# Designed miniproteins, single chains: the designs that were tried, part 89

Each design is a single chain, and the fold is of that chain. pLDDT is the mean over its residues in the fold that is shown.

## One batch from the design tools (miniprotein)

Design m3078
Fold by ESMFold2-Fast:
Structure m3078 (fold): chain A 72 residues (1-72)
Amino acid sequence: MEEEKERLRKLTEERTKGLKEFAETLSEEQLKELLEIAEKDLKEAEKIEDEVLKELAIEAATELIEHLKKLL
């Protein structure tokens, strides 16, 4: 089961990195819209039943939100 957790963590990290790089190409209006989406994703992540997926989802959303706020 640890192999599956490691795989999910790696996929989450790669996705977050890609979204952060993509965010740097966006306009201020698009960044604000993406921030709203990320904040909704964080709220939905807290409802995830699986503790591992919940933790990874919260970490990913939080990291993206912090990055977007720095770009604004």
Scores: mean pLDDT 79

Design m3079
Fold by ESMFold2-Fast:
Parts: structure tokens; sequence; C-alpha cells
Structure m3079 (fold): chain A 99 residues (1-99)
């Protein structure tokens, strides 16, 4: 149901948004930047585990959880554009999980 190619595209979008948030927060709220780094690491671990066991649904569910947590950090920090991009990413992950 979930292709590896579709999942890799979503992981790439997640990494791009996470890096933008880190760049915006690293000098103004280093603790929040570190929290984003941790969520990025957790998403990559879930993706790697999913690839190792051949379970793209496991990887997608892990990515969804980290995307929600990252969206909440972005909202709390007033990063409205990044929060909106993460909401769209959640919708894309949900669409894949329904296939």
Amino acid sequence: AISEEELEKLVKEFIEVANKIIEKLKDVDPKAALEVEIELGMALISYGVGKLIGDNEFAARGLRKQTERLRDIAKKQGLSDEAAKLDKLIAKIDALLKK
C-alpha cells in the first residue's frame, strides 16, 4: 500500500522543515532547537527500522507522530508557516496510511 518512494519523499519534506525550524531557533531558543533535533533523530530511527523490517506503515506512523510533535513545537514558538507546512505533511501521511 505505502511505496518506499512515497515515504522517502515525505521523510525529505520532514527533514527540510525540521532544519528550517532548527535554523530559526538555534540562536534564540537553543533548548527548543535541541528538542527539534531529537524529534528529527527519532523520525529517522523509525524510518530506518521500518526499512530494516520491510514495514513502510510502521515507518509512516512513526513519521506522523514526530511530525505532530514538531508541529506543536513550531506553534509554541510562533513559527506559523512551518506549523502550517507540518499540518499539510500530516495530511499527506494520513492519505498514504488510508491506501
Scores: mean pLDDT 86

Design m3080
Fold by ESMFold2-Fast:
Order: C-alpha cells, then sequence, then structure tokens
Structure m3080 (fold): chain A 93 residues (1-93)
C-alpha cells in the first residue's frame, strides 16, 4: 500500500509559493524532491524549503520563483527509503 496520497494535479503561477503535503507514518524515513518539467522531461531540480513534520504529515514549501519561464509543470516527489514513491504535479501558468 502506498504511504503517500495518489498523484494530484493543481495549477500554480510563476513566483507563487507551492505547499505540498504527503501522508507518511512518523516512523518511516522519507525524502522529498522537486523538479521543473518541460515537454514531459525533468529540466531542473528545485529547492525544498521549510520541511515540517506534523504527525504523519510531511509539509514542504517549493520555491516557484526558481522555475524558468518555459517550464510546463512542477513535480513534488515523496519517496520512502526502499519503498513506494508518490508525485504531486502542479501546472505552471
Amino acid sequence: MAVFPPPQEKTVKKGEKITVTFTVPKELVASLRAYAIKDGKIVKGLPIENVERKGDQLIATISAKAVEPEVDEIEAVGEVFGGPSATQTFKVE
């Protein structure tokens, strides 16, 4: 069973702060990554800011201002060490 919520798609504007929440049991080790996507390909890694642990929730802020004007989407990826991963996708307008 996946420990993260299923992939979600939302819209974000360039320069807007993006907050993502993953449900991960507190005892599990998870990593968070973010990427700028263009034409279905990863073109840039994005910094993760202000990672908070709130019970079984991992809450992270992604800096949308670091995204190039030509990117189509931002993906936030949560991954459990040796386990499942989940992606939340944000369309950039």
Scores: mean pLDDT 69

Design m3081
Fold by ESMFold2-Fast:
Structure m3081 (fold): chain A 80 residues (1-80)
Amino acid sequence: MIETFVSDSVEQALETLLNIPEEAEQIAVTIEFDDGSFDSLVLKNVSPEQAAELFQKRIDEYEAQTGKKVKRVTIHVIYP
């Protein structure tokens, strides 16, 4: 089963990641920036806290490199 969450802010996306059930096998995240560009990451075998940390790091790195801001985050939670 796959559950999809759409967040319009980094803060909302982080809250979603921190509340992912422990039975989740994989998390796929697509980040849309205000210039229309996309970045994605796939997380396996990570805690909710680790998922949130990796997500925040990816955004911080992208914003530092490009100066662009997050517009939307789509999170797919994949269960066994």
Scores: mean pLDDT 82

Design m3082
Fold by ESMFold2-Fast:
Order: structure tokens, then sequence, then C-alpha cells
Structure m3082 (fold): chain A 83 residues (1-83)
């Protein structure tokens, strides 16, 4: 299904941005880490919207995307607390 495949791609891209944020934060570039986490959250919000628009969304994928979003938000809060 096109929407599920798109949501999977968006989740994968978001996880790459989370990984980049961790790398920037480890180097002390907190501003770049915030930017990457905000990009990850935006991609995850798009994935959730695509899945929520389905009549019978993939519950496992939706739960995974929502868990990733919660993790990204927690990471963003932690990085912002260091600024």
Amino acid sequence: MKAELEAEVLLGLALIHVSLADKFASKGDLEAAVEELERAIALLDRAIALLDAQAAPNAALLAEVRAARADAEARLAAVRAQL
C-alpha cells in the first residue's frame, strides 16, 4: 500500500536524522542537533498523518512511528536543556 510504504520511508529518514543529531550532540554542536531532531519530528508527523488517514492503518507500524516520535521529542528536550 502506497501510504504505508511512504510512512516506512519517512520513519527510516527520521531515524537517520536522530542518528545525525546524536553525532552532533556528541561533538558539542547542540544547535545542529536541535535542527536534525526537528527534521526527524516533522518526518514522523507526516508518517503519523499518512497512517491515521487509512481506514485500517497498520497498528504495529503506527505504534513504531509514535514511539520514534516520543523518543525524538525526549532527545530534543534534553538537547534544548543543555543550550
Scores: mean pLDDT 88

Design m3083
Fold by ESMFold2-Fast:
Structure m3083 (fold): chain A 91 residues (1-91)
Amino acid sequence: LTGTVAQLSADTVQATLRNEDAEGTAHLLVFDESGEVLASASSGPGETITLTVTNTKATDQNFSFRLVLYSPEEGVVVSSEHVATATATAT
């Protein structure tokens, strides 16, 4: 299970998760600063998930990305957590 987080612009962050497991389902979850889920996606074995989040708030936001692998043998395996800061959108 390989995860990366990239800053696309000052207010936009993209997370990519490669599910390299032969049998497990991978989940990518994005949380805001309050702990609410902003976006989620799942991939089957050998698939890639990409999620893009943009800060639409008047204040800077920290987004937390959690990578979870579900295996039928082991249950839920949390692989990693990444935090990225997205600046306020000037509208």
Scores: mean pLDDT 69

Design m3084
Fold by ESMFold2-Fast:
Order: sequence, then structure tokens, then C-alpha cells
Structure m3084 (fold): chain A 86 residues (1-86)
Amino acid sequence: EKETLKKMIEGLKELARKHGIDEAAAYFDKALEALDAGDVKKALYYGQKGIALLEAAGLQDEVAEVMLEALKESGVDLSDLEVVRR
């Protein structure tokens, strides 16, 4: 649940830092702050903004890998996840 979202956002933040996309990293920081405050809707909003910036930079595959790894680590059944065809 919230722990899965936190791991996913933390992984995406590190991906953004690795590629120097500071604006995406800042959005993921805001998402983590919102999640800590219990505002899941706000966390998802900022998370989506960060993901959009990573995708615009051509990092779609790396984003997918980070998200899948976070879900797997959190014990989420990936067969229940709606995945985009890529």
C-alpha cells in the first residue's frame, strides 16, 4: 500500500538523480512529503508529474523497471497490475 508507493517513488527519484533530471527529482520529493502526510492523491499527482518528465527524457523503459522492482520487493502480485504494452 503506502509502503509500496514510497519504495516506487524513492526508486524513481534515484533514477531522476542518476540522469540529472532535477525537476523530476523535485516532484518525487514532493510526492514523498505528501505520502508522509497521508495525502495519497497529492503523492500520486506529483509522482505522475515526475514520471512524465522521465518519459519525456526517453527513460520509459527505466521507469518501468524501477516500478516493477519496487512492486516485486513489496510483495505485490504483478499479474494484478495493469501494464502498458511496451
Scores: mean pLDDT 77

Design m3085
Fold by ESMFold2-Fast:
Structure m3085 (fold): chain A 100 residues (1-100)
Amino acid sequence: GSPAEALSAEVRVEGNRAVVRLTVRRDGVEHELTSEAEGPSGLEAARRAGFAIGRALAAMGAGLPPKIRVYPESIAEEVERAFREGAREGEAELRAELAA
């Protein structure tokens, strides 16, 4: 099949929990996925969620979504950084798998 393409992500923080709604296209079909993370703070929960999603997308050969919406917007830069850090780990994981 065609590689997965990430279209958008929305990250919402509620207390010490973060919920990510992700839209991906695979083989011409759009899928909505939901992921959730907890941490000692809402920011850390959002960072954990962003890292995990970034890693998963990169490990399957998908790029980061061009639209990442974060609520509250005050933490958007930290969450976007977590997505990029996760993507770097996922790219390394994919390269190691392809080299094996």
Scores: mean pLDDT 83

Design m3086
Fold by ESMFold2-Fast:
Structure m3086 (fold): chain A 59 residues (1-59)
Amino acid sequence: SDLLKKLEERVEELLKTQPLDEALRAAAEEMIAEGADREEVERAVKTVQKKLAPLTAPL
C-alpha cells in the first residue's frame, strides 16, 4: 500500500508534464533505484496504469 501510494503520487505529478507511459516508467525506475522491491513496483505500475488509463488512454 505505501509503495503503491508513493508510485501513484509520483505518476500523478509526472502526468502534468509527460504521457502516462513515460510517467509510469520514470516513477517505477526511481522507486527501484531507491531500493523498492522490483516485483512490488511492477505490480503497482499495472494497478496505477489501470486506474489512470481511463483519463489518458488512447483509443
Scores: mean pLDDT 77

Design m3087
Fold by ESMFold2-Fast:
Structure m3087 (fold): chain A 106 residues (1-106)
Amino acid sequence: SMEEVKEKIREIIEFLKSHPDAGPFLELTPKEVMPNIDKYVPNPVSLSIIEEEIEEGKINTLEEFKELLEQMLENVKRLTPEGSSTLLSAEKLYEEALKKIEELES
């Protein structure tokens, strides 16, 4: 059911927020720290934004959730050089999220 899917997404979000590699995904980088962030990240996504959108009823499927996680990773790729520790952590968190989603689809 839709409510069961939403509860599963909330559980995955809490898991991701507790992950050691979650730092870059928890909250948006403030403009005071990165004044030009809006230029490079036109579609900002964080775990807090995803959590807000699920509570507002804007995310109703695991597929929609997966798409937002992909956007988060793409945003990090736009702001960080290839091979950086930050990007590697972001890719690791994304892989762990996909594994949790697949476990729930099985």
Scores: mean pLDDT 76

Design m3088
Fold by ESMFold2-Fast:
Parts: sequence; C-alpha cells; structure tokens
Structure m3088 (fold): chain A 98 residues (1-98)
Amino acid sequence: LTPEEEVEVLEAIVEIYLAIAKNDLQRGDEASAVEAARLAVEVTKEAIEFARKHGLDEQARRIGERVAAGLEKLADQSTNPEAAAEIRRLAEEVRGLV
C-alpha cells in the first residue's frame, strides 16, 4: 500500500466504527455506542499521525474534520444526555488534533 492508500484504509475503519456507534444508539445501547465512538477516535489518531509522518497534512486535516463532524451528528442523535456529552467530548478531542 502507498501511504495515501494506507490512510484510506484507516479512514474506512473509522467509518465502520462510526456506523456501529450509530446502529448501537438506534438500538438503545448507549454504552456500546460510546465504546465504538472511542475506537473510531483511536483509529483517527493513528490515521492523522501516519498521514502527517508521510507529509499528507491535507488528508490528516480532512479526516479529523470529517470524523469530528460525524461524532457531533452522533451526539445530536443520542437521546441519552451522558452518552451525548461523552461523544461530543470525543468530537472536541478530534478537533484538537487538526
């Protein structure tokens, strides 16, 4: 894989975790949704670090912005105030990376 392709694979993994979190929230499983969101953030950190190491600063910024926006939407969709607050905090953490 090229560095660009590796970043695309990591971005795909992040999208999968965000989809899992959304599905868990729809089922009322707030704890699992928060855990999936945390995993999305961890993979996002790896993707941003890897991208920056290879001079892909625009891709790093784009990924961080997309993931933060996705987490913000997820928090807005949560009916549980504690889960919403935690997911929003995770979004802020990602925004701080870019």
Scores: mean pLDDT 88

Design m3089
Fold by ESMFold2-Fast:
Structure m3089 (fold): chain A 57 residues (1-57)
Amino acid sequence: KYVPLPRSPETEKLLKSSALYLELNDPSVSLEKMYELGEEMGVHKAVVDAIYEYLRS
């Protein structure tokens, strides 16, 4: 069943988080730099932490 996803600030944040995830997949990027990138993109620190732990696992 197809249900169109509403375009909202929350959906846009998730899309930006996905883009951030791709950028953070570089092991040379420090956690400090990841927080800075997350802040610039409006991504919560907890989300950045989860991405960092996932990529370093």
Scores: mean pLDDT 63

Design m3090
Fold by ESMFold2-Fast:
Structure m3090 (fold): chain A 81 residues (1-81)
Amino acid sequence: GSERAREYARKAEEAKTGKEAAEYALKAAEAASQTPLDSEAGDYAIRAGLYAVRKAETPEEAAKGTGGALSGIGSKFQSEM
């Protein structure tokens, strides 16, 4: 749920490499996808994805961050509809 997504978003923000940030962003997105009616989990997945994009050193890392953020947007939108 939101607690796991929040923890992964924090780890993405604190990550020292783009690879670590991308991995935590995907984990935040996975946590949010397991609670699709939890808007807060979606928000944390978006934040984690954006941190991963900002820290990305490769196109693959940027793609993972973008995917995580889009997943979070989808989860949040479905929870509010």
Scores: mean pLDDT 77

Design m3091
Fold by ESMFold2-Fast:
Structure m3091 (fold): chain A 69 residues (1-69)
Amino acid sequence: SAAAELEEKKQQALEIAERLARAEVLKKVGEDAEITIERVDETTVKAIGKNGEKEAEVTVKNNVVAALL
């Protein structure tokens, strides 16, 4: 059904957003970083990474980096 197809697309988009957020955080803080990922809404994912003195926060909205700290 169309509703099931839309739900599948939303889940795929969130999975892509999570991978993008993780990759962007790792670029900032390094590969051995402790990462926390949160799905904020249907189109928004937030990732926070810490590695020693380095910290980064990335927000991905509609599969695009919207904010980076």
Scores: mean pLDDT 80

Design m3092
Fold by ESMFold2-Fast:
Formats: C-alpha cells, sequence, structure tokens
Structure m3092 (fold): chain A 74 residues (1-74)
C-alpha cells in the first residue's frame, strides 16, 4: 500500500532530503495527482525551513500520507 511504502522509506532514509525524494517518488508511482504531490513537497520544505527535527518531519510525512490514502479510498 501507499502507507506501507512510505513507512519503509521513513525506516531507510538517512536525511530529510532523502526522505523527501523517496516519498515524492512513491506518491507519483501510486498515481497521486501532481497538485497533491506539490503540496506534500511544500509541506516537507516548510518543516525543514522551520527547523523541525528529522523525527518530527517523519511524523508529519506519515500523517499527510495517511490522509491522502483515506481520501483515495473514499
Amino acid sequence: SLVDEVEKAIEEATSPEELRQKVLEILRKHGVPEEEIAAVEQAIDDLIKAGHSFEEIKRGVLLVVRLIERRRAA
């Protein structure tokens, strides 16, 4: 599932930049609209710029991806 692949990316990523790249690729692979992918990219960039920790960024990414998966199931 989308969430399972993102959870794996969170486990494997060693930096916020690597996590960002992996998550965006997973969203594209699963056919998430480019507008939603751009919003996720901006949200990750905003968290990085605001000085959030890698662990906080991981949590934020997982929450957003879970919301996307729920909307796609509806």
Scores: mean pLDDT 86

Design m3093
Fold by ESMFold2-Fast:
Structure m3093 (fold): chain A 67 residues (1-67)
Amino acid sequence: MSQQEAQQRALETGRVLREEGEREEDPERSRRLFEMSDEVFQGADDGSPAQTLLELSQRGTDVMEES
């Protein structure tokens, strides 16, 4: 995966995390979703390596899949 593809994936993941956080009724889970969204967006903004952006995107997905 290219740097550009990893960047796009991170931005998409961050956006989805933010939307999920907005709709989450559990305050602790909502906070975690927003924190993860901020971390993913920060990584993308900092120009982190593709590997790091993929790892952040995966962590974000894992948080969204928590029941």
Scores: mean pLDDT 80

Design m3094
Fold by ESMFold2-Fast:
Order: structure tokens, then C-alpha cells, then sequence
Structure m3094 (fold): chain A 61 residues (1-61)
């Protein structure tokens, strides 16, 4: 569980970094990456929910 949490948090951090960089590009006029940004934001939300669920399980222990 703790190792799984670390892997999920690393993936989430990587995804958030990609989203931040992609948002900057889209705001600068790179509309081409708009779809990729939406996909990454959705994946980030799903990962955040999974991390929250794992943390709750650990807190109950």
C-alpha cells in the first residue's frame, strides 16, 4: 500500500507537471495541444481520486 501510494504520487506529480507545461503552451496560442490537455486533466483527476482512497485506507490503519 505505501509503495503503491508512492508510485501513484510520482505518476500524479509527473502528470501535473505535464499539465502545467501544456496549459502554458495552450495559453500562448498552441491550440493543437488542447485535446491532450483535456485528456491529461481527466487522467490527473482519476489518479487524485485513487491516491485519496489509498490515503484514507492508510489513515484507518
Amino acid sequence: LEDELKELEKRYASLEKQITELKAKVQAGDAEHGYELLDLEMESRLLKNEITAVKKSLEDL
Scores: mean pLDDT 78

Design m3095
Fold by ESMFold2-Fast:
Structure m3095 (fold): chain A 101 residues (1-101)
Amino acid sequence: GAKAAKEGAELAARNAEEAARGAKEGNVSKAAGGAIGAMGGGLSGYLKAKGDKAGQAALEGGEKAAKGGSKAAKLGDEKGAEEARKGAEDARKGAEEAAAA
């Protein structure tokens, strides 16, 4: 469980960073895709970990990453990119919590 949850949260972080790049470029589709991918990463980690503590940490990290990516898509600027980067950091913390569970 813990390995799958960690991988899901790490995928969420990478997708949130992609959303940040999209916002910086003014590419709303890229930012939105990153937000969707971040949620998918967290959810995947949760489901593969069968909803245990590690899976819940991955889901929480993915939700924060998706929220940051969504702000990146809405703002399409450097402030939106900063929100997505914060979401990526939260997802990485979720990955560390999942690995420790």
Scores: mean pLDDT 84

Design m3096
Fold by ESMFold2-Fast:
Structure m3096 (fold): chain A 85 residues (1-85)
Amino acid sequence: SKETQEAIEFLEYILLILKELKKENIPFNDEIKDQIIEELEKFKETLKNERIKELIDKLIEGIKKAKNIDEVIKLLEQTIEELKK
């Protein structure tokens, strides 16, 4: 669906940013984490598809518990793969 493709593209964009932060050795801190959560919450508000909303909610909760950038990257990659099924 269009919303599935938009969700994949949005998450791939966040993933690209996080991989660049890691490459440049920019410290992953609570401010960056909170910004990602805020952007995901805003994106979720634009969605009508309940399955995609549930996947984004699960991703947000996972990110809240994540201790480092690698855990956030893994959660994003897992969510993108789940959306492609």
Scores: mean pLDDT 87

Design m3097
Fold by ESMFold2-Fast:
Structure m3097 (fold): chain A 77 residues (1-77)
Amino acid sequence: SGISDVLRTLAQQSLTEDVDAAGSLRLLAQRAKQQGNDEISKVLEEGAKKVEEFEKKGDRKGVSSVLNETADRVSSL
């Protein structure tokens, strides 16, 4: 699945690179909604809110963990 693969890649990148993980999740959520995938869009928006809290703390491992958890949730839909 394209979205979950993107999120797993972002999770790996967030450990070593400065990435806008919350912004990336929100863009993916907007695109999912435009494609009629409302459930996926909601999961991605919830993930973005959680990621934003860890980004504010500078917690790269927290960001990576939420991205992988969000990828797993998307994969189950």
Scores: mean pLDDT 86

Design m3098
Fold by ESMFold2-Fast:
Structure m3098 (fold): chain A 100 residues (1-100)
Amino acid sequence: SSRFWDRLKAVFGLSDREIEIARALAETGSVREAAERLGVSPATISRLARRRGLDRYGLLKLYQAALMIDSGIGSLAEIARNLGVSVATVSRIKARIDAY
């Protein structure tokens, strides 16, 4: 949904290029495939992740969690289990989206 990506851009303060990377990460579920799709190195994704206190896989999981929350396809516990993160991590992401 274009409305979801516009909201995500606003919630996380993303540039146009960063939202393209966020979309590719969420849609592919893979840092390698997202980098290949965008014609960038994985190091580019790692640099963007570091600006948010994350590694490249943390950034991937952040955007996948955000998309799953927006889609309403599972509970916070199911999203956490599927992504291999804590329920507290998913709850913090949801709280940030909901506060916007």
Scores: mean pLDDT 83

Design m3099
Fold by ESMFold2-Fast:
Structure m3099 (fold): chain A 104 residues (1-104)
Amino acid sequence: FEGLEEIAKAFEDAALASPNPEVKKLAREYYEKVRKLIEEGKAGTGDQRNLLGGEAMRLLEEAVKKIEEIDPEAGKAVKQRIDDVLSRLRAREGEVVRALTEAG
């Protein structure tokens, strides 16, 4: 969930940087929903964690699309920020796997 929390935070930070009040309102509503799913996932079983994590990602994708419809520039900024976090998470995952393989 650490990676999903980073993605959700990147979404919130980028969207709230927009001067558009409709974008800010939408970002706050979706961030709250995503945060609740992450917290429920942390408390749940492995199957619930996977299901709720998928639902959180779906909500983030829906929010980005709606932001792009309201303010295309804000939507592009949010998408770029999320893509940057995803790239860092993929790099971190590869590094951890390599370190574990080299240590074992």
Scores: mean pLDDT 75

Design m3100
Fold by ESMFold2-Fast:
Structure m3100 (fold): chain A 73 residues (1-73)
Amino acid sequence: SEKLKKLEELEKLFEEERRLVEAKRLTREQALELLKRRDELIKEISPNYVELSPEDLKKIEESEIEALLREAE
């Protein structure tokens, strides 16, 4: 099913994120791309997903990127 394919993609994204963090190789650009991909997949999987404004989404992404980069250091 389509939903199962999206869940599989989400699992792969989490695996890639962990790999990059463990290897100390996570860049800001990679973190942003991973977070955007995650949010897109969650939106497709969750029927009650509420899309935030571009400004609010960017603020959340920035905070999460900073957290991931800190963990990778």
Scores: mean pLDDT 71

Design m3101
Fold by ESMFold2-Fast:
Structure m3101 (fold): chain A 96 residues (1-96)
Amino acid sequence: SLEEELEELLRRAEEAIEAGRLREAAELLREALKLVRKLIDEGELEKAEKYLDKLEELVNKLEEEAKKLGDLEALLDAGVLAFEVAVLRVLIKKKK
């Protein structure tokens, strides 16, 4: 299911962040954002908000690890992901 795929992507992203594999983490979070967008398009707004909250938490963790490791590319990726999270929150609000 879409939720099972999303939960697996978020789990793998958290593991990648904790292991310092920040490029992999950013890619996994980007794929998770696409699935959250599909939930919004399907009208599953409560599920989309739940997973967007988890995704935002992991984007914040990615940013903190990027700062700690001095990984400028990962820091930029985290900034772009944070902006995309904000865009999806606006879309959810407009569809309610």
Scores: mean pLDDT 89

Design m3102
Fold by ESMFold2-Fast:
Structure m3102 (fold): chain A 79 residues (1-79)
Amino acid sequence: KVEEALAEIEKMKKEMKEQAEKFKEDPSLKEAAEIAENAAKKLDELLKLAKEHPEYAEAEKSAAEALYENTKKAIKSLL
């Protein structure tokens, strides 16, 4: 379902945005904040593409999931 794919991408975007804001509060986590913020921007781009091209929503959701998991691993490696 397109609506479910859009909702999942939006959820991942919001989580990365919240993580970026939280990390910005700690100067020692500046790199983690930048990684999370960049991921949120890319997730927003994927969300826009999924809205404009609903026929590819599942593929864009898969790309968003891969980006989200890779971003979480990168952040974890910095902690």
Scores: mean pLDDT 84

Design m3103
Fold by ESMFold2-Fast:
Structure m3103 (fold): chain A 61 residues (1-61)
Amino acid sequence: SLEENRVQMAEGAAEAMTEIARTTSGEQSVTEEAEKQGKEMVEQAKADAEAAELAAQLAAQ
């Protein structure tokens, strides 16, 4: 579904951000912060997908 694609894109973006932080700064703290931000982005995308699915189900009733 469209929501599944959004979650997949968020996962890809999170991985890219972590790799960029690792290769650019070399600092563990910067890489850890990027990982945290990426994880939050994926969690937000999943929450948005769940909300959209619930809204669609409610609209169908």
Scores: mean pLDDT 78

Design m3104
Fold by ESMFold2-Fast:
Structure m3104 (fold): chain A 96 residues (1-96)
Amino acid sequence: MEKKKKAEAYRIGAETAKRVADLFREASKGTPEEAEKLLDEAIRLVGKTYAEHPEAGRELGKTIGKGLADGLSYEEIAKRVEETRDNLEKKAKELE
């Protein structure tokens, strides 16, 4: 019972991670004003995922928060979010 529910949460988290990574990549190519809007959208998506699926949302929030705190570029944060996406997809498959 719990395995199926966790697998679903990880799959949803992976989908959010994909979209968030795309937003960070787009932010790395745009103006500062464009980047701000894209980051706001990324944070909104992570927050929604955390509220609905805390396990997956926490991993995403941790990855982004640490990347920003360490002063990483938006492109580097996107790469780390993609790594988190791959880990979430792997966890979902292992639970199925």
Scores: mean pLDDT 84

Design m3105
Fold by ESMFold2-Fast:
Structure m3105 (fold): chain A 75 residues (1-75)
Amino acid sequence: KRGEIVEAKFRGDPRWYRGVYQGHSGDKALVHFEEFGDAAISPSDIRPTGETEANPPVTANVDEAIEDIKRAIER
């Protein structure tokens, strides 16, 4: 899910780099790396770590859900 911490191989490098999963772009996963920015990575070169961002979504943020509904109505 968006905001998941993942390990991914950056292009041409055999190392695993930590990044934040941003979603899908076609058949590739879009991952944000702190040092490299956003990159489209093959799903086979990505492994989940089981971690999330510093603020893990243990429960749905009720305020955020309400704002999403308001935004959908207004736009």
Scores: mean pLDDT 63

Design m3106
Fold by ESMFold2-Fast:
Structure m3106 (fold): chain A 108 residues (1-108)
Amino acid sequence: GAGKELSEIGVKTEKDESQKESTSKVPELTKNLAKAIEEAAKSGDQLEQDIAVSLTLMASSIAEIYSKNTEDKKLSEAARKLSEGLRRAAEEAQEGNFEKAVELLKES
């Protein structure tokens, strides 16, 4: 009777694919923030650097809020790790360690 159980498992997989699609957008966010920090560092403009850091800190704060408000433990842990990675990257960029900030964003 293995064939009928596989068909019922297929209906639960649609909720898993929606979760995977949301997770795929996180690498795009971290790549865009890394590029913003790299370009701000290359510009030598303090205002551009301050903006890139502020955007990274804002993204960290948003991830922390989602981590605390979600009932899904796996999403909560993923959002917490993202928040911590973004915060550390912003702190390194504030200290002028732009290369390390970009590496931390790529690891997130």
Scores: mean pLDDT 73

Design m3107
Fold by ESMFold2-Fast:
Structure m3107 (fold): chain A 88 residues (1-88)
Amino acid sequence: MSDEEVARKAIETLERAAAELEAEAARSKDPRVRELLERLAELAREAARRLRELLEAGEATHESVRAIHAELLERVRPLALELAELLA
């Protein structure tokens, strides 16, 4: 799989994940759960936008895709933990 194909698949996955998180937020009656889901969706959309910018610039390398993914996971982790505690 080419670096460009990996980047395109990552963008598609992130945009789909964001849409699913937004749909879940809309169904939630807990305002705090909604805010966390909306923030998670925003982070996914931001990562997809950054990957698309790199792809359009011809700078979408395996390393750059991995770096954006690692940064996203670090930012997602505390929000996902808070969400898990609220849903426990």
Scores: mean pLDDT 85

Design m3108
Fold by ESMFold2-Fast:
Structure m3108 (fold): chain A 50 residues (1-50)
Amino acid sequence: SPELESIREQIKYLEEVAKYLKSKGQYGGARGFEGMARMLRDLLEQLEKE
């Protein structure tokens, strides 16, 4: 569905931002974005396996 694809794109974006922040030494910010990406991945997995 378009909604599930939107979630996948958001996960990729969050992971890229986290990688960028780590490259700049901003580990706290990176952890936050990684946490968000993990939560969305867990949600996406549940929605796809229903």
Scores: mean pLDDT 85

Design m3109
Fold by ESMFold2-Fast:
Structure m3109 (fold): chain A 87 residues (1-87)
Amino acid sequence: MEIVAPEGFSGPLLDRLKGIVGDILGIPVDRIDPYKSFDDLGFNSGKKEQLVVAVEKEFGVSIPRDVLDRIRNVAALAYYIEQQLAK
């Protein structure tokens, strides 16, 4: 099943994740729509791997490949990280 963030999902973790995404894509944070697909934001396989490594290091979480396949956008990724940190 796809991992989906709740409507209106926001907060400091999402803002920090948007910063990491901006660094990887080379675009300003205000240009990142967290509900756009990774492909529509300009992610390819290599950049998505960089994102996983950066997120795992930054938040101290693990993102298995099967979980990554169920995460379609930045908001869903931020929501998943919050759920992992709440455990």
Scores: mean pLDDT 79

Design m3110
Fold by ESMFold2-Fast:
Structure m3110 (fold): chain A 93 residues (1-93)
Amino acid sequence: MEEEEKEREMLEAFRRAAEGLLAAAEAGELSREEVVAAVRRLEGEARKLAEHLSEEGRRELAELLEELAERLEELGFTEEAERLRRLAEELRE
């Protein structure tokens, strides 16, 4: 349905933003402070997006947040990863 199409587009946009952040961080193009700021922005965007998603969409968003958290933890952003995992759990409820 049209709502599912819009939801998919929004989730795809979020995934691309997260992947772009990870790619830039892994390439050393961003400082630690810039990565932290970008993660905070993605957290806010995820919370706003969740208000417009179905239950299925929120679960997919939670999976994206968990994937992002695992990659951030690998890069040494443990606090940011823990916040994203907590948000993912909130979104599944």
Scores: mean pLDDT 84

Design m3111
Fold by ESMFold2-Fast:
Structure m3111 (fold): chain A 68 residues (1-68)
Amino acid sequence: MTPEEQELLAELVAEVRRLAETQSIAEILAWIEKRYKELLAEGVPEEVAEHLARAALREALGIHARQQ
């Protein structure tokens, strides 16, 4: 990953963790979908945006599993 991709990944993971404090899993998943579309609209390559969205999804599901 490039340094720019690593920074975007860190920002997405941090935001997912922040949202998990107040939002349901369904709301977090909707936010990830919205952010994925925003990244594509901003010109982020599809492969990079998909990788970042998948990493955010994995983090969200991991937090949800730990909270059950």
Scores: mean pLDDT 80

Design m3112
Fold by ESMFold2-Fast:
Structure m3112 (fold): chain A 68 residues (1-68)
Amino acid sequence: MEEKIEEARRRLEESARQYVAAMDAGDNAALKTASDALVKAVQELIDLGMSPEEAALEATRAVARAMA
């Protein structure tokens, strides 16, 4: 279980980096693709037993880290 959550968090961080990169580039198509990937990663965490609130917080923190 923990290993799957760690893997899902890794995908979430990757998606967050893609999202921030697309935002910085002003690429609307890339931003749409990255936002869809980010939503999918959040849903994967929820499916693994994380609460929606915790999954949303993980996504917020991942985006904040990618922006720093």
Scores: mean pLDDT 81

